# Designed miniproteins, single chains, part 75

Each design is a single chain, and the fold is of that chain. pLDDT is the mean over its residues in the fold that is shown.

## One batch from the design tools (miniprotein)

Design m2593
Fold by ESMFold2-Fast:
Structure m2593 (fold): chain A 82 residues (1-82)
Amino acid sequence: GKVTVRAEGVSEEVKEAVLAAARKAAAEAGADVEITLRRDANGVLLLEVRAPDRAAGVAVARAAAIAAQKATDDLVAVRVHG
């Protein structure tokens, strides 16, 4: 699966960690996904995943959220569109 990541207000370390985890999960799911990473006004990292299938979207979101949490220790809020 192809992965596109759009990131605002996050470090390259967080972005690279999310991209690596998402690429692996998307390939395993056989789905193309788009990921958006941004911070809200309270500093919470918002992770949004767009996938053609809900199950694939959830799998990618889980992998990406774990990677983001390991890289930043910030709170991560997840939204999946599939």
Scores: mean pLDDT 82

Design m2594
Fold by ESMFold2-Fast:
Structure m2594 (fold): chain A 72 residues (1-72)
Amino acid sequence: SLAEEAERLLKEGENADKQGKTDEAIRLYVEALRKAVEAGNGPLAAKAASHLIKLGGQEELDRLLTEINREA
């Protein structure tokens, strides 16, 4: 399911972050956030967004949310 994919991607992002792979972690968190929103899983989306903000991925977050809102 999309929620299961989002959970997996979030976990992969956390592992990349722990390894200092910041760009990969940001990419994985963006993908996790996208899948969580598609799944309607607010708590999972919030976790992914929080990780993005912490890593300086605010611009990536803002871009993704804008794209999602245009489809609504």
Scores: mean pLDDT 79

Design m2595
Fold by ESMFold2-Fast:
Structure m2595 (fold): chain A 91 residues (1-91)
Amino acid sequence: SQQDKLEAALRTLKDALAYMKEHPELFSDSEVDSLEEEIRNIAELAKSSDENEQTKAQQEAIDLLDLLAQKFQERGLFDLSKKLEDQKRAL
């Protein structure tokens, strides 16, 4: 279901957040805080009974996965970037 796909995307985003928190030499506190807020917003939209808000959650998740894949690739984290791209394609 679409909800299961969004839950999988949120898990992938949270795993990326955990990696970023473990590597302060690669990622600033500001980048970590911004990602945490964006994940929270997507999770709230995904739980809404409004189909328009659920559609927004899917689009925001796609955009965030794409942004993070690019950031991880720029930092030479190719395997993690690939995981984010694969999750985006699964949405």
Scores: mean pLDDT 87

Design m2596
Fold by ESMFold2-Fast:
Parts: C-alpha cells; structure tokens; sequence
Structure m2596 (fold): chain A 79 residues (1-79)
C-alpha cells in the first residue's frame, strides 16, 4: 500500500486534483482505522508522493519539496 499511496498521491498532485488527494487520505484513514501506526506510515508515503507531484507540476519549489520529503522521512523513522 505504501508505494501505491505514493504513486496515487503523486499522480493526483501533479494533475492538481485536490479532491483525489483528499479521497486518498480519507481511504487510508478508513482502511487503517484500527492500526494508527500503519496509517501514519502509508500517509507519510502519500505525503512524499504529493510533494513529488506538486514539484513536477511547478506548484512547489525544489526547496519546499525537499522540506516536505525530509519531514515525511522523519515521520517514517519515528515509527
């Protein structure tokens, strides 16, 4: 699920589809409502994908993308 969430978030963010990004977040919370650590892990991968997609579309600077990716990696390391 992690790699799928990253890919889906990247595609949605690159397309500027905020509704698709929100739907993915809602799907992750519902699917892992009984496993908050797994939800956090999958969400971190989705955040990485969203940053990558926004950068590819020119909606996020390289510096902002690096910051978002670093924060997601810190969240994963804390799990």
Amino acid sequence: MEEEARRRAREAARAGDAAAVQALVDEIYEKYKDDPEKAKRVLAYAQMGAAEGALEAGRLSPEEAEEALALAEEQLAAL
Scores: mean pLDDT 83

Design m2597
Fold by ESMFold2-Fast:
Structure m2597 (fold): chain A 94 residues (1-94)
Amino acid sequence: ADEELYEEVVRYTAEALKAYEEGDEEKAREYALKAARYAAELLGADLKVAEEKINKADIEGQAELSMAMASAVGTYMGKSEEELLEAIEKEKEK
């Protein structure tokens, strides 16, 4: 279901941002790629293009791409920016 894909994007985006805050580039990339897979499935987007961008990005670029993907998914699901950010922060606390 779309709601399940949205929840997975939020979960892995939260993990990617948490890894970014901890300075763990490898984990940040791993979780950003997982978020991208669910986001691409939900949005019908080209996963290969998203994976290439994430793999070439530094840790700051990975955080930016993760937030951009989460924002696109949130908009598609009818979520406000505030609702999306609250959902991400809630997942980071788990």
Scores: mean pLDDT 80

Design m2598
Fold by ESMFold2-Fast:
Structure m2598 (fold): chain A 97 residues (1-97)
Amino acid sequence: METTTVEASADGLAVDPTRENLKLTVTATVNTATGEKTTTVTIETYRNGELVSKTTLVSRSTLADVTAQQSVTAHLLVQDDNGRWVVAASRTVTFTP
């Protein structure tokens, strides 16, 4: 049987409370034959226009309905000066497998 894969991604620049430039990329991939969903979140930090760090987070899950519209939202949380967690960046990918 032929397996089909659907991929969707969204990216953008964000400014965090440390005043460093952050790029947040969210990619979601669904195997429509198995329902396996892989979500990859990449956080890139730029200082003076140069890439200083890159972190990739991968999450896997199984969809009960591969025909349903999917929405994946990633939030980048940072602590403010009072130690509270605040959303510095959000990216949402919406797709139908």
Scores: mean pLDDT 66

Design m2599
Fold by ESMFold2-Fast:
Structure m2599 (fold): chain A 76 residues (1-76)
Amino acid sequence: MKKEEGDKLFEKGMEYYRKGDYQKAAEWFEKSAEKYLEAGDKQNAARAYSLAGRAYFLSGDEEKADEYFAKANQLA
């Protein structure tokens, strides 16, 4: 099921986030959010987008951070 795919991609995002590879973390959180949306899981998609935004912010990409925080807020 696409929700299980979202969970797996989310965990990969968390692995890179814990290592401080924020650019890769953000990319995995984006993929996770997309799979959660395909499954109709707006709550987990919002969480994944919030973490993508934070990861982009920590990577120095403030424009993408703002974009992904906005996506998360629209789903909450």
Scores: mean pLDDT 85

Design m2600
Fold by ESMFold2-Fast:
Structure m2600 (fold): chain A 71 residues (1-71)
Amino acid sequence: SRRDEIEAIARAVTDGVLTHMQRQGITDENEIREEVLRSVDHVAKHFGLSEEERDYLKDTALKYLDEQLAK
């Protein structure tokens, strides 16, 4: 479904940001969160997501990020 596609995008974007930030030695959770949000906005524009789909993408990405940071 479209929802499943957005959830997959959220995880992929967040994983990409985490990998990139880790390689740069950036461990500040606020900096990581800001980069995830910036990347989500960029990806939402690229895929032509609606406002509701963009908001769902942001919410899903941040929840997934919090789960990854808790490890």
Scores: mean pLDDT 86

Design m2601
Fold by ESMFold2-Fast:
Structure m2601 (fold): chain A 80 residues (1-80)
Amino acid sequence: SEERIQKLIEEVNERIKRAEELAKSLDPDFQAEVKRDIEAIKKDVEYAKTLPEGEAEFVLQMVLAAADALILGLEKRIEK
């Protein structure tokens, strides 16, 4: 549904904001890598918007999983 697609996009955007917050604690070179990863996620969201509803939901679920993996990696890196 359009409502489900919108909620998935909102969840991905919340993950992006979290990743940007976490990246502020890292070295500038690593911040640049995270910025590229975030830009790739944003492009995947825009791509998903061009797809039929069912395919868009599938792609957005995969994008959300990738964003969650990025956050986990950042949290582990910030710990040390």
Scores: mean pLDDT 85

Design m2602
Fold by ESMFold2-Fast:
Structure m2602 (fold): chain A 86 residues (1-86)
Amino acid sequence: MEFKAANGKDLPKEVAEKIVPGENKDGDIFVLKDGEWVKATKLVKGAFKLEGDKYVATTDSVLEAVDGSLIEVKKGEEKIVILEKL
């Protein structure tokens, strides 16, 4: 696999299936939207921190997906994956 999760975990299978050679880069963020992993283009508001091996929202947060939709991640939720290139 060309990428892993930056927090040291294995990528969710659904995220791994969405990796496109040449389009995904180190530091790319995926966020869980209605049970589906989608690529995020930016953090609109809020904050995340790494707690051990988990990226958790420190406050209610909103990310923008590649389709322009806004995805809410509530405080304490682990709903993002950050790519690390192998």
Scores: mean pLDDT 73

Design m2603
Fold by ESMFold2-Fast:
Structure m2603 (fold): chain A 92 residues (1-92)
Amino acid sequence: SLRERFERLREELRRLGEEMLATARELAARGASVEEIEAAIRELAAEAERKAREAAEIARELGDEEAFRELHEEVGRLQRELAAIFAEAERR
């Protein structure tokens, strides 16, 4: 079903986000530059963007405004956490 596909994509997106944040934090802790961190997570970020886009399309097709909002908030939180890591790396 579309809902089962949405839930799988959301879980995959959550795992990708966790891996991106863990990788970015580890590299930042080692004094890596923003460019090095961005390069390290580039493929994960591209996959996450594709899965988020597909999940958003499914949520729209289901007419589930709450699922769409929750997905948007989850993606926004990931982007804010990554931005904070990048800002910290730039200040070094």
Scores: mean pLDDT 87

Design m2604
Fold by ESMFold2-Fast:
Formats: structure tokens, sequence, C-alpha cells
Structure m2604 (fold): chain A 88 residues (1-88)
């Protein structure tokens, strides 16, 4: 399997987990924004646009860090995004 494709899949799964944690905290607005930025980051990374992918990763981390209960999911997603960008 292509390492880049697998890394993208892991980012999407981690993004879904962060969105679920945000929804459990009553922040559906943040969950929707996180999923949008995760999708954009993955698309940018797959195009080799590391700068755009990094900007969206920073937004995801900022949004996730506003909810302390979602901190672990946010940190996991950031690690997967950094790996995806490294491979792109």
Amino acid sequence: MDALAEAAREVLEAGRRLAEALRRAGRDDLADQVLEHVSEAVGAALRGDREAARRHMEEVYRLGSTVPEAREEGEELRRHLERLIELS
C-alpha cells in the first residue's frame, strides 16, 4: 500500500475521532470546522502543497485546543498530519 495514502487515511480517522470528541463536548460548530480543515489539509498534502497543508493543520490544532476534553484527540491528529506532510 502507498505510504502516503495510508497516512492520509490515518489523518481522516483521527479527524473523525476529534470531531466526535468535540460533539460530545457540545461543540458541533468546531467539529464541522475541524472536518473541513482536515479535508483541505489532506488534499493539499496529496498535491504536494506542504505549506497549505501546514496552515490547515495549524487551524485544526487551534480549534481542537479550545476544548480541553478533546486535547488528546487533537494531539493525535496533529502527529498524523505532521507525518502526512513529511511524506507529501
Scores: mean pLDDT 86

Design m2605
Fold by ESMFold2-Fast:
Structure m2605 (fold): chain A 84 residues (1-84)
Amino acid sequence: SKLSEYLKKKAPYLVFRKAEFQATGDEVGLKAVNLFMEGVSAYEDGDVDRARELFEQALELARAVGDKYLVKDIEEALRLLEEE
């Protein structure tokens, strides 16, 4: 699926972003990335409703920390999820 290919492309960026939040002690940013990654796992398991819920929770936290790139990554994942 288009969403699956998008998430595979973004996986390295999420790993780097998670490491950076861990290094800086940004607990809210770390939680945002972890929720997004949990949503990816739910989607891979076929749980579309759980994936949407987790992506929306991740989006709220990404907006709270002001990470514009993470916000755009999650918004695109949600957009592609609705195209399925």
Scores: mean pLDDT 86

Design m2606
Fold by ESMFold2-Fast:
Structure m2606 (fold): chain A 84 residues (1-84)
Amino acid sequence: MLEELEKKLQEFLENLKKTVPGFTEEDEKKIRDAVKAFLDKLLELQSIGAKEDLGDKAEEFYQKLLAELQAEIDKVLEEAKKRG
């Protein structure tokens, strides 16, 4: 699952390099840093799941965290588009 997510992230970043001429390595780093923050929050969810009977509910929390990540990515992309 993590490998699949990393592949999708890499494909997404490569597509941005093609479609957003102003997209830089700094923008790529910001997106990767946002993904790391997302993973850190996911680890916190794992800690909660150890105390609570969340089990498969972790998937629902993952989707909420993913939406927050998307908002951060969109901000980086807006800045990149203005630069190109």
Scores: mean pLDDT 73

Design m2607
Fold by ESMFold2-Fast:
Structure m2607 (fold): chain A 100 residues (1-100)
Amino acid sequence: SAKEEVLQIVEEFVKRVSEIVNDEEFEKELNKLLENLKQTVETLSTLEAIIVAQMFMQDVTEEALKRIKDEEKKKEILELYKESMERLNQIMNEARAKLA
């Protein structure tokens, strides 16, 4: 389902951001927020779920960038964010086309 694809993208994003930041407390916080997101997504429409996932990834990116001093790691997180947002936008476009 589209919601399962959205959750897969967000889970992959959180895992990769956690690896780049390499902070155990941050990883624990992100996993708790991800668990809450999964529960929320089940109660939402597909389009609402995508919007909430996009907002979640934006917030995660902002917090990760505050924790990193290395410019190359910051670039890696920003590229990962861009790629993940493009994947969510593709699912959004497919979902919107089905409603038209």
Scores: mean pLDDT 87

Design m2608
Fold by ESMFold2-Fast:
Structure m2608 (fold): chain A 85 residues (1-85)
Amino acid sequence: SEAEALEEKIRALDEEALAEVEERAVEAALASEEDRENLLRLVAQLESELEKIKEEFEKRGASEEEKKQWERFVDFLRRVAARLE
């Protein structure tokens, strides 16, 4: 899935590469109305599911690091979405 692929990229990248991914995501979304709408929809969906995702992390005994990486991923998407509004 797109969310899983993007999450893996964010986990693997340093701050410079993360900034490049953010710029590329914004550029791609601005080049395509469909991609922009899909990204905004994904952010809205993730925000509506944040509590459920946190509950699932607790349920499966996810590490503090996994939780922090998920929060970082959500914050990344929020930043990209803010630049598209």
Scores: mean pLDDT 70

Design m2609
Fold by ESMFold2-Fast:
Structure m2609 (fold): chain A 100 residues (1-100)
Amino acid sequence: SAEELEKKKEELEKKALSEIAALVTQLRNGKISEDEFIAGFREVLEKTKKELEELGVPEEEIKKTIQQLGDYAIAMLEGEGVSQEVIDRVREEIERILKE
């Protein structure tokens, strides 16, 4: 049903947000490098896109979800005072995955 699809989509979005938040925390605490953070962020977005595609979510809705996840990541990084260089790299990863 449409309600079941929406619920599964929301669960995937919450999981992705949790994984991104964990990566931001690890970066802030010096547990991972900037390169490791970007690689982890890319993996979360690619996995989320794939899982949404497997659920049959329309491409336009997947793109909107990926953009929203990226916007949340940028907001968290800005809130933690992360460098503009890392924020720019995050924007590049979002643009890459949204490119057809």
Scores: mean pLDDT 88

Design m2610
Fold by ESMFold2-Fast:
Structure m2610 (fold): chain A 69 residues (1-69)
Amino acid sequence: MSEEQRKEAEELIRREVERIERESLRLALQGKNAEAQAFYARRMEELRRRLQEEFGLSDEEIEEMLASL
């Protein structure tokens, strides 16, 4: 993967994680804690699949990038 592609993946991760966290928090603030947790887990799995498909990232690379946020 090129440095430019890696930068695009990092930007996508940051943007999508921020969106997922905001939406999950919105659900939690409405008292829907179980729904918020389920939504977060599902969206994070969707993001992982997208990163694998679009950028060819391994599960290990995705975990490292997510942990660095």
Scores: mean pLDDT 81

Design m2611
Fold by ESMFold2-Fast:
Structure m2611 (fold): chain A 94 residues (1-94)
Amino acid sequence: MMNPSEEELEELREVIREVHRLVKEGADYAQQGDFEKARELFQQASDLLEKAGLPRAAEHVRQVGEEILKDPSKAPVLVTAASLVVIGEVIDKT
């Protein structure tokens, strides 16, 4: 297992918090019918995950975003699922 520094772990925690915020805000905008803003926020969350070296989570967030845009009523369940995938990939890399 790779042992990241405490600073690297802190950066990953901040990425997780920001991704969760972006995905939640995107889901809220999609539920309000603002699909353009929702898509932008989901893309920002995915890009942030890719930069953090979490490509599996980034792809999953993109898929979740597309599903929420197709059916915004699924947003609460899909947002939770996306958060679990992000946490899981972080654990696998630490």
Scores: mean pLDDT 79

Design m2612
Fold by ESMFold2-Fast:
Structure m2612 (fold): chain A 70 residues (1-70)
Amino acid sequence: VPLPTDEEIIEELKKRGFSDKEIEAVRLYLEGKSVDEIAEELGMSKETVEKIRAKFEDIRAELIRRRRAA
């Protein structure tokens, strides 16, 4: 079974109440930007970007587990 796409993950994040700015941070992370680069580009603290990344990773891992268990 194919893993969820980046867009499928982003749609799930939106459903779970991620803001447009948090979604933009996730998109940059998926494009291969570092936490430092995202923080600089979006005017966020590195701590804020890491919190967004951690929430994203938890949701991504949950979606991947559901796909692998099917």
Scores: mean pLDDT 80

Design m2613
Fold by ESMFold2-Fast:
Formats: structure tokens, sequence, C-alpha cells
Structure m2613 (fold): chain A 87 residues (1-87)
């Protein structure tokens, strides 16, 4: 099955609640920051991880797996997580 950068399949996305999906994306955020921090500074790693996960949210919205309201909520939570990781 196809996956997005977060590692979720389309079937997995459809089965998750908004809170479950948000929690999964926040965990993937931490994983991507750790990965990118091997090559760049922490602030740049956070920005790269945020950009990748926001792209995943946009793809989920484009495919109809989430609503515009759910996409907005997920984006807000990812941006809040980025702020925490920069502190």
Amino acid sequence: APTISSGLTREEIAALSLEELAAYLERQFDTLVALYSQSVDRETAVDMALQALLRDVDEMLAEGHISPEQAAALRARLEARAAELRA
C-alpha cells in the first residue's frame, strides 16, 4: 500500500480518529527532527520536519481522507509542536 512521509497508509489514515492521527504525526515530527539533526542544526531540522508533515497533511486533504477543518487542526498542532521543539 502507498505511504506518505509520516509512514501511514491510506487505510490507516481512514481508521484513525483526529486525536490518534495528530498524536502519530507529533511522534513522526520528533523522529524527523532527530533524523535531520544529523546533518543540520536543530532549528533547520524542525523547519524541515514541519514542512514535510504539512505536505503530508495537504496530501491527505487532497485525497479526501480528512476534512478542511481536520487539516487546519492538524496544521495548528504541528506548528505548536514546532514551537515546543524550538524552545
Scores: mean pLDDT 78

Design m2614
Fold by ESMFold2-Fast:
Structure m2614 (fold): chain A 76 residues (1-76)
Amino acid sequence: SDVEEAIAALTAATDRRIEEVSRYPAAAEMQELLRQARDLAIQGARDGSEEVGKQAAAQVGERMRQAAALEAASAA
């Protein structure tokens, strides 16, 4: 299905990003945040409801913001 194809693409992109951040001092914490964001996005996509999707998007956004802050701190 289109949803499962999107999930496969998201998983591949997330695995690639997890490998890329392994070079940073906070790699373990960033990788955990990326895995949480992926899992939340997959749950939202599979549920299919607009309300659950909005909640998932907010939670994904928060994890991605935390990962970005750790990356920025590592580059300073």
Scores: mean pLDDT 82

Design m2615
Fold by ESMFold2-Fast:
Structure m2615 (fold): chain A 89 residues (1-89)
Amino acid sequence: MLSPLEKKILSLIEEMLSESTNPKTIAALEEMKRTFEELVEREKKGELTPAQATAAAIRMIGLLTEVIHLDPSLQSKVDEIVKLLTEYL
């Protein structure tokens, strides 16, 4: 079962996906969603190492940076996700 924090992060990604019509933005957001879901799955199995958590965080920040570059209107939602990821990690 997802935590409230995990649900909020996924909800923000889904909101951005629903607002986006650019295929490149959609692809970046779908990769962000997959990366986060894989991180959550590994954490719940007790298989997440600090190195894996750090690598996933770097990948997610890179993807969010690309999303802002492709669609600056998503900046506020990206900023909220970054704040929530800091609380999660």
Scores: mean pLDDT 82

Design m2616
Fold by ESMFold2-Fast:
Structure m2616 (fold): chain A 65 residues (1-65)
Amino acid sequence: SHLDRARQLVDQARRLLDQGDTDGARRLLLESGRYVRQAIRDGANLSDVLDVSGDGRDVADQVVS
């Protein structure tokens, strides 16, 4: 559940970035990190955690350009 929320937030951040809302994208990326940390505590699969974190990093790289 927490990992699914993190995925949704990363996807939404990417959409906001595509729309030019860099501040909104940044906010959602920070929030997604909280859900990723909780998912790790809940015993989420490491491969799934790394996939979500990789997608979030790709969006973050575009925000800091």
Scores: mean pLDDT 82

Design m2617
Fold by ESMFold2-Fast:
Structure m2617 (fold): chain A 67 residues (1-67)
Amino acid sequence: MPKLTIGIFVGPNAATLEVGLTVGDESEHEVHTFPSLEEAEAAAREAIERFKAEYPDVEVEVTRVEL
């Protein structure tokens, strides 16, 4: 089954969003930095909705870490 992993790492001045997608034996990983947690969370929600539309059976794992 496809797996989408979302990590949000909250720093004092920025939030980092990590997006990992695994489909079969293929995996992609992206890292994006946002000036606020709110923007990172909005981007994470958009990514989740987009991938669910393309892969209806995708497993979604969301982790938030405060640094």
Scores: mean pLDDT 80

Design m2618
Fold by ESMFold2-Fast:
Structure m2618 (fold): chain A 68 residues (1-68)
Amino acid sequence: SMEEAERIAQVLKEAFATASEEALVNFLLSQHLPVGLAVAIARLLGLSEEAIARLEAGLRKQPPYVRP
């Protein structure tokens, strides 16, 4: 949801205030997030369209994550 994306984006702004755009993309790729949620977070963080495209492509290559 957008509310979830906004909450996560706020935490990441605080935790990664000095981090590069590439570091944020790599972090989001490691979280096994749904593509739509990760893209919404990246847009709220103000990432470039190029960074968002890399994030989306990387997440689409991940197998679906099934939580027990």
Scores: mean pLDDT 76

Design m2619
Fold by ESMFold2-Fast:
Structure m2619 (fold): chain A 85 residues (1-85)
Amino acid sequence: MEHLKNAEELEKEGKEIEKKAKTDEEKLEAAILFGLAGEHYFKAGEYEKAIEAYEKARDLYEEVLGKDSEAVKTLDKLIEETKKK
């Protein structure tokens, strides 16, 4: 599977879930999809898009789990590493 195409499809799915999300579970589902999209963008060399996807995932995880959660800390590190590219 092509990383760029997979990233775009995951991001699209994440955005659709985010738009209609009413529960923490639905917000976490969107966060997971944005995180995966970010990883696929990174593997495709699309670093700016990877950062945007990771930031969306981080913000959703922060809303549901709090800023001190492991998910937020992991995404902050991924964003920092991606910015070095």
Scores: mean pLDDT 85

Design m2620
Fold by ESMFold2-Fast:
Structure m2620 (fold): chain A 62 residues (1-62)
Amino acid sequence: MRERILQVGVENRDEPLSLAALARRAGVSVATVYRLFGSRRNLELALVSALMRELADEIEAE
């Protein structure tokens, strides 16, 4: 669940997504997002971290 939410957020980095839009695209409820991350700020920090890992992965091409 967490990985799916982060993947959707990273894939839609070109547009700011509301929690409702992010949850909808990930196939979960907004309550599930809050339950997994605790707060919107924690979600935003996790998304930034996931984006940095995505960029690093491009350089190191597994």
Scores: mean pLDDT 73

Design m2621
Fold by ESMFold2-Fast:
Structure m2621 (fold): chain A 100 residues (1-100)
Amino acid sequence: SNEEKIKAIIDEMIVILGIAAQEAREDPSMPEEAKEELEALWREVVENPPKTAEELEAVLRRVREIFLRHEPNPERRAGFERMFAHLEELIREIRRLEEE
């Protein structure tokens, strides 16, 4: 059941990231370059879905870099950092389950 729990958390994170990518695409304040980078990353995730905490961490690091590079507003940056902190907690939970 640990494999089932890991899969459930990964599936949840993929849904969260997919929603965030769609919201970014629909946000008129988001730079076109950022939208293109997020769309390219989302295509990679769909074609080769992450299966481990390490693979998810790599995806999250790339998402974080894109958002923070293209967001000059400190309040929105703080919001993104809180979202990333939550996703990092989910990755830590996957790691714990992988070690059992």
Scores: mean pLDDT 79

Design m2622
Fold by ESMFold2-Fast:
Structure m2622 (fold): chain A 68 residues (1-68)
Amino acid sequence: DVEEAIKLAQEALEMLKKGASVEEVVEKMRKAAPRSSALSLAIVEAVARAPDAEEAKRILEKAIQSLK
């Protein structure tokens, strides 16, 4: 559960660092997130609400640190 959320956030952060758009990353996250994981879904929604890639990266980095 927590490990799945961390992995999802790490993969999303790597995509953003490689220049992927927030929309592209959110689409990938929605496909990868387990339907039963409220934590993973909350991270997807937080990234989807980010106004830009820099804020999306900050959200993901904070989520990863908070869950470790």
Scores: mean pLDDT 79

Design m2623
Fold by ESMFold2-Fast:
Structure m2623 (fold): chain A 83 residues (1-83)
Amino acid sequence: MRVRVVVFLPDGRALEFEVESDESVESIKEKIKEKDPSLSDKQANDIARAAKRAAEEAARSGEPAVVETVADGQPVLVVATPV
């Protein structure tokens, strides 16, 4: 199932991309780094893990899912919406 993910970074920027609900953390991390190549591998991995959880929950419920996480010591909000 296709899911739209929006990542709200602590500096006020938002990253938007689409994932499949069964997509791997590594694949999601690559999409995140494509949208913002300035992110470290650790930040991208922390965000990708949260995005995967949000996308799986959104696909399961058919409703938007919100996941709060910490990426390299900074708070990040992830919102996943079924498409």
Scores: mean pLDDT 82

Design m2624
Fold by ESMFold2-Fast:
Formats: structure tokens, sequence, C-alpha cells
Structure m2624 (fold): chain A 73 residues (1-73)
């Protein structure tokens, strides 16, 4: 089957105190529809980290990627 591109939208920056959880909703949109997932992040140290999230639609095989910056303070 042909490659099906997906688009991921949602928060690109999360900020939380060390030991506290920040949450964001990420949505993958493709020709097969839209699906949302909740991203939970708990920083273990003060500083900034970058997380790359890849979402895959199991029905269409479409993939999308989003980079989220996590800031712990």
Amino acid sequence: PPLVPGTVTGATSLTARVGETATATLTLTDPGGSASVELEVTPTRVGTETVTVTLVDGESGARGTITVTVNGY
C-alpha cells in the first residue's frame, strides 16, 4: 500500500515542577480519521529536555511526528 502521511498536532512545550506531572493531548490526523492520545510527563530534574513523539494509525498505517520540549523547574 502507498505511504500515507499523518499530521500530529498538540502542545509543543510542557512545563512542570520536578516531581509534578504535566499533560498534553496530541492528535494524529490522516485520511482514516483522527485519534488523540494523552502525553504525561514528570520531570526528574531542573532543565529542558526534548522528546520526539511518533503516532501511528493502526488502520491506515499513517505516521506523524511531533517534537515536544519539556521544561522542569
Scores: mean pLDDT 78

Design m2625
Fold by ESMFold2-Fast:
Structure m2625 (fold): chain A 80 residues (1-80)
Amino acid sequence: MEEVLRELDRALLALRSPDPAERVEAARRVGELARELVRLGRHDAVEQAIGLLRLRLSHETDPAVREAIEEAIREIEEAL
């Protein structure tokens, strides 16, 4: 459990990368980890991750990164 949360924190930090390709990978990783947290019943952590993804999306101008964040949010919500 704690390892999943630590990996999530790293992925959320990577969403701030100056490299759009790294931000795409980070968004996908946040999606994967948040879906694992859904399986583990950690709804508070999942809600926080969705909130942070939505906040990042509001500042994101790269189309590929925006699509990756939107897909991550969609996949997390479908797992709930």
Scores: mean pLDDT 86

Design m2626
Fold by ESMFold2-Fast:
Structure m2626 (fold): chain A 81 residues (1-81)
Amino acid sequence: SLEEQRERVKKELIRFIKDLEPLTPEQMAELEKMSIDELIEKYRELVDQRVAELKAAGQTEKAEKVRALFDEHIAELKDRL
């Protein structure tokens, strides 16, 4: 069903966020209450922060790979919706 597809997309977004930073149980509970659009925005914010940190450290190639992975994940999720 569409509802089951949305729940799977939410779980994948939370997993991608968790891969970028460790989450406390409290933070995990907050993410589970978010909409798909809110989770995408949260994921984007974390990717932007990580890219900025890597660029500041002179790690431009790693920054580009993080951005490319984000773009790939968002494209895959849009294909499912």
Scores: mean pLDDT 85

Design m2627
Fold by ESMFold2-Fast:
Formats: sequence, structure tokens, C-alpha cells
Structure m2627 (fold): chain A 87 residues (1-87)
Amino acid sequence: IGKKSAEVSTLVSQGKLEEAKELAKKDKDVAVSLAETLYYMGRLDLAEELAKYAAEQGSVGGLVTLGIIYDKQGKTEKAKEWIKKAL
């Protein structure tokens, strides 16, 4: 688990976003880690895409992360709905 998260963070630091996205598509937990990394980088649009993907794959972490991203974007109503799905 930790090894894949470290790998995706390394790919993002090297500017290899497409390779990081391919890893995220194969593992919903990696998708959550990538979404969180992109959120801290201020890339909210890409963070939203990956958190939504993880949530649609059944990741509770993805649902929570997506809610946080929507709140950061000022989409408070959407944030509440996605957080409720995690509960």
C-alpha cells in the first residue's frame, strides 16, 4: 500500500502526471493518494477527477476526498452529498 503511494508521489514530482494517472486507474487507493497530492498542489480540477474515480470504484477515502475538494471549490452542496455517501 505505502509503496504505490510513494511511487505516484515520485511520478508527480517528476512531472509524469500521465504515468501517475495510469497507476491510479489500476488501484483506487493510489487514485486517492494522487487526488490528495494534486489537491495540495492546487490542481483542484485534476484532484476532483481522480477523487471521483476512486469514489466510483467504492473507495470511502475517495468519497471523503472528493467532498473536501468540492468544499475547497465553493461547491458546498456537492461536498455535503458526497460526504453523506461515505457515511
Scores: mean pLDDT 77

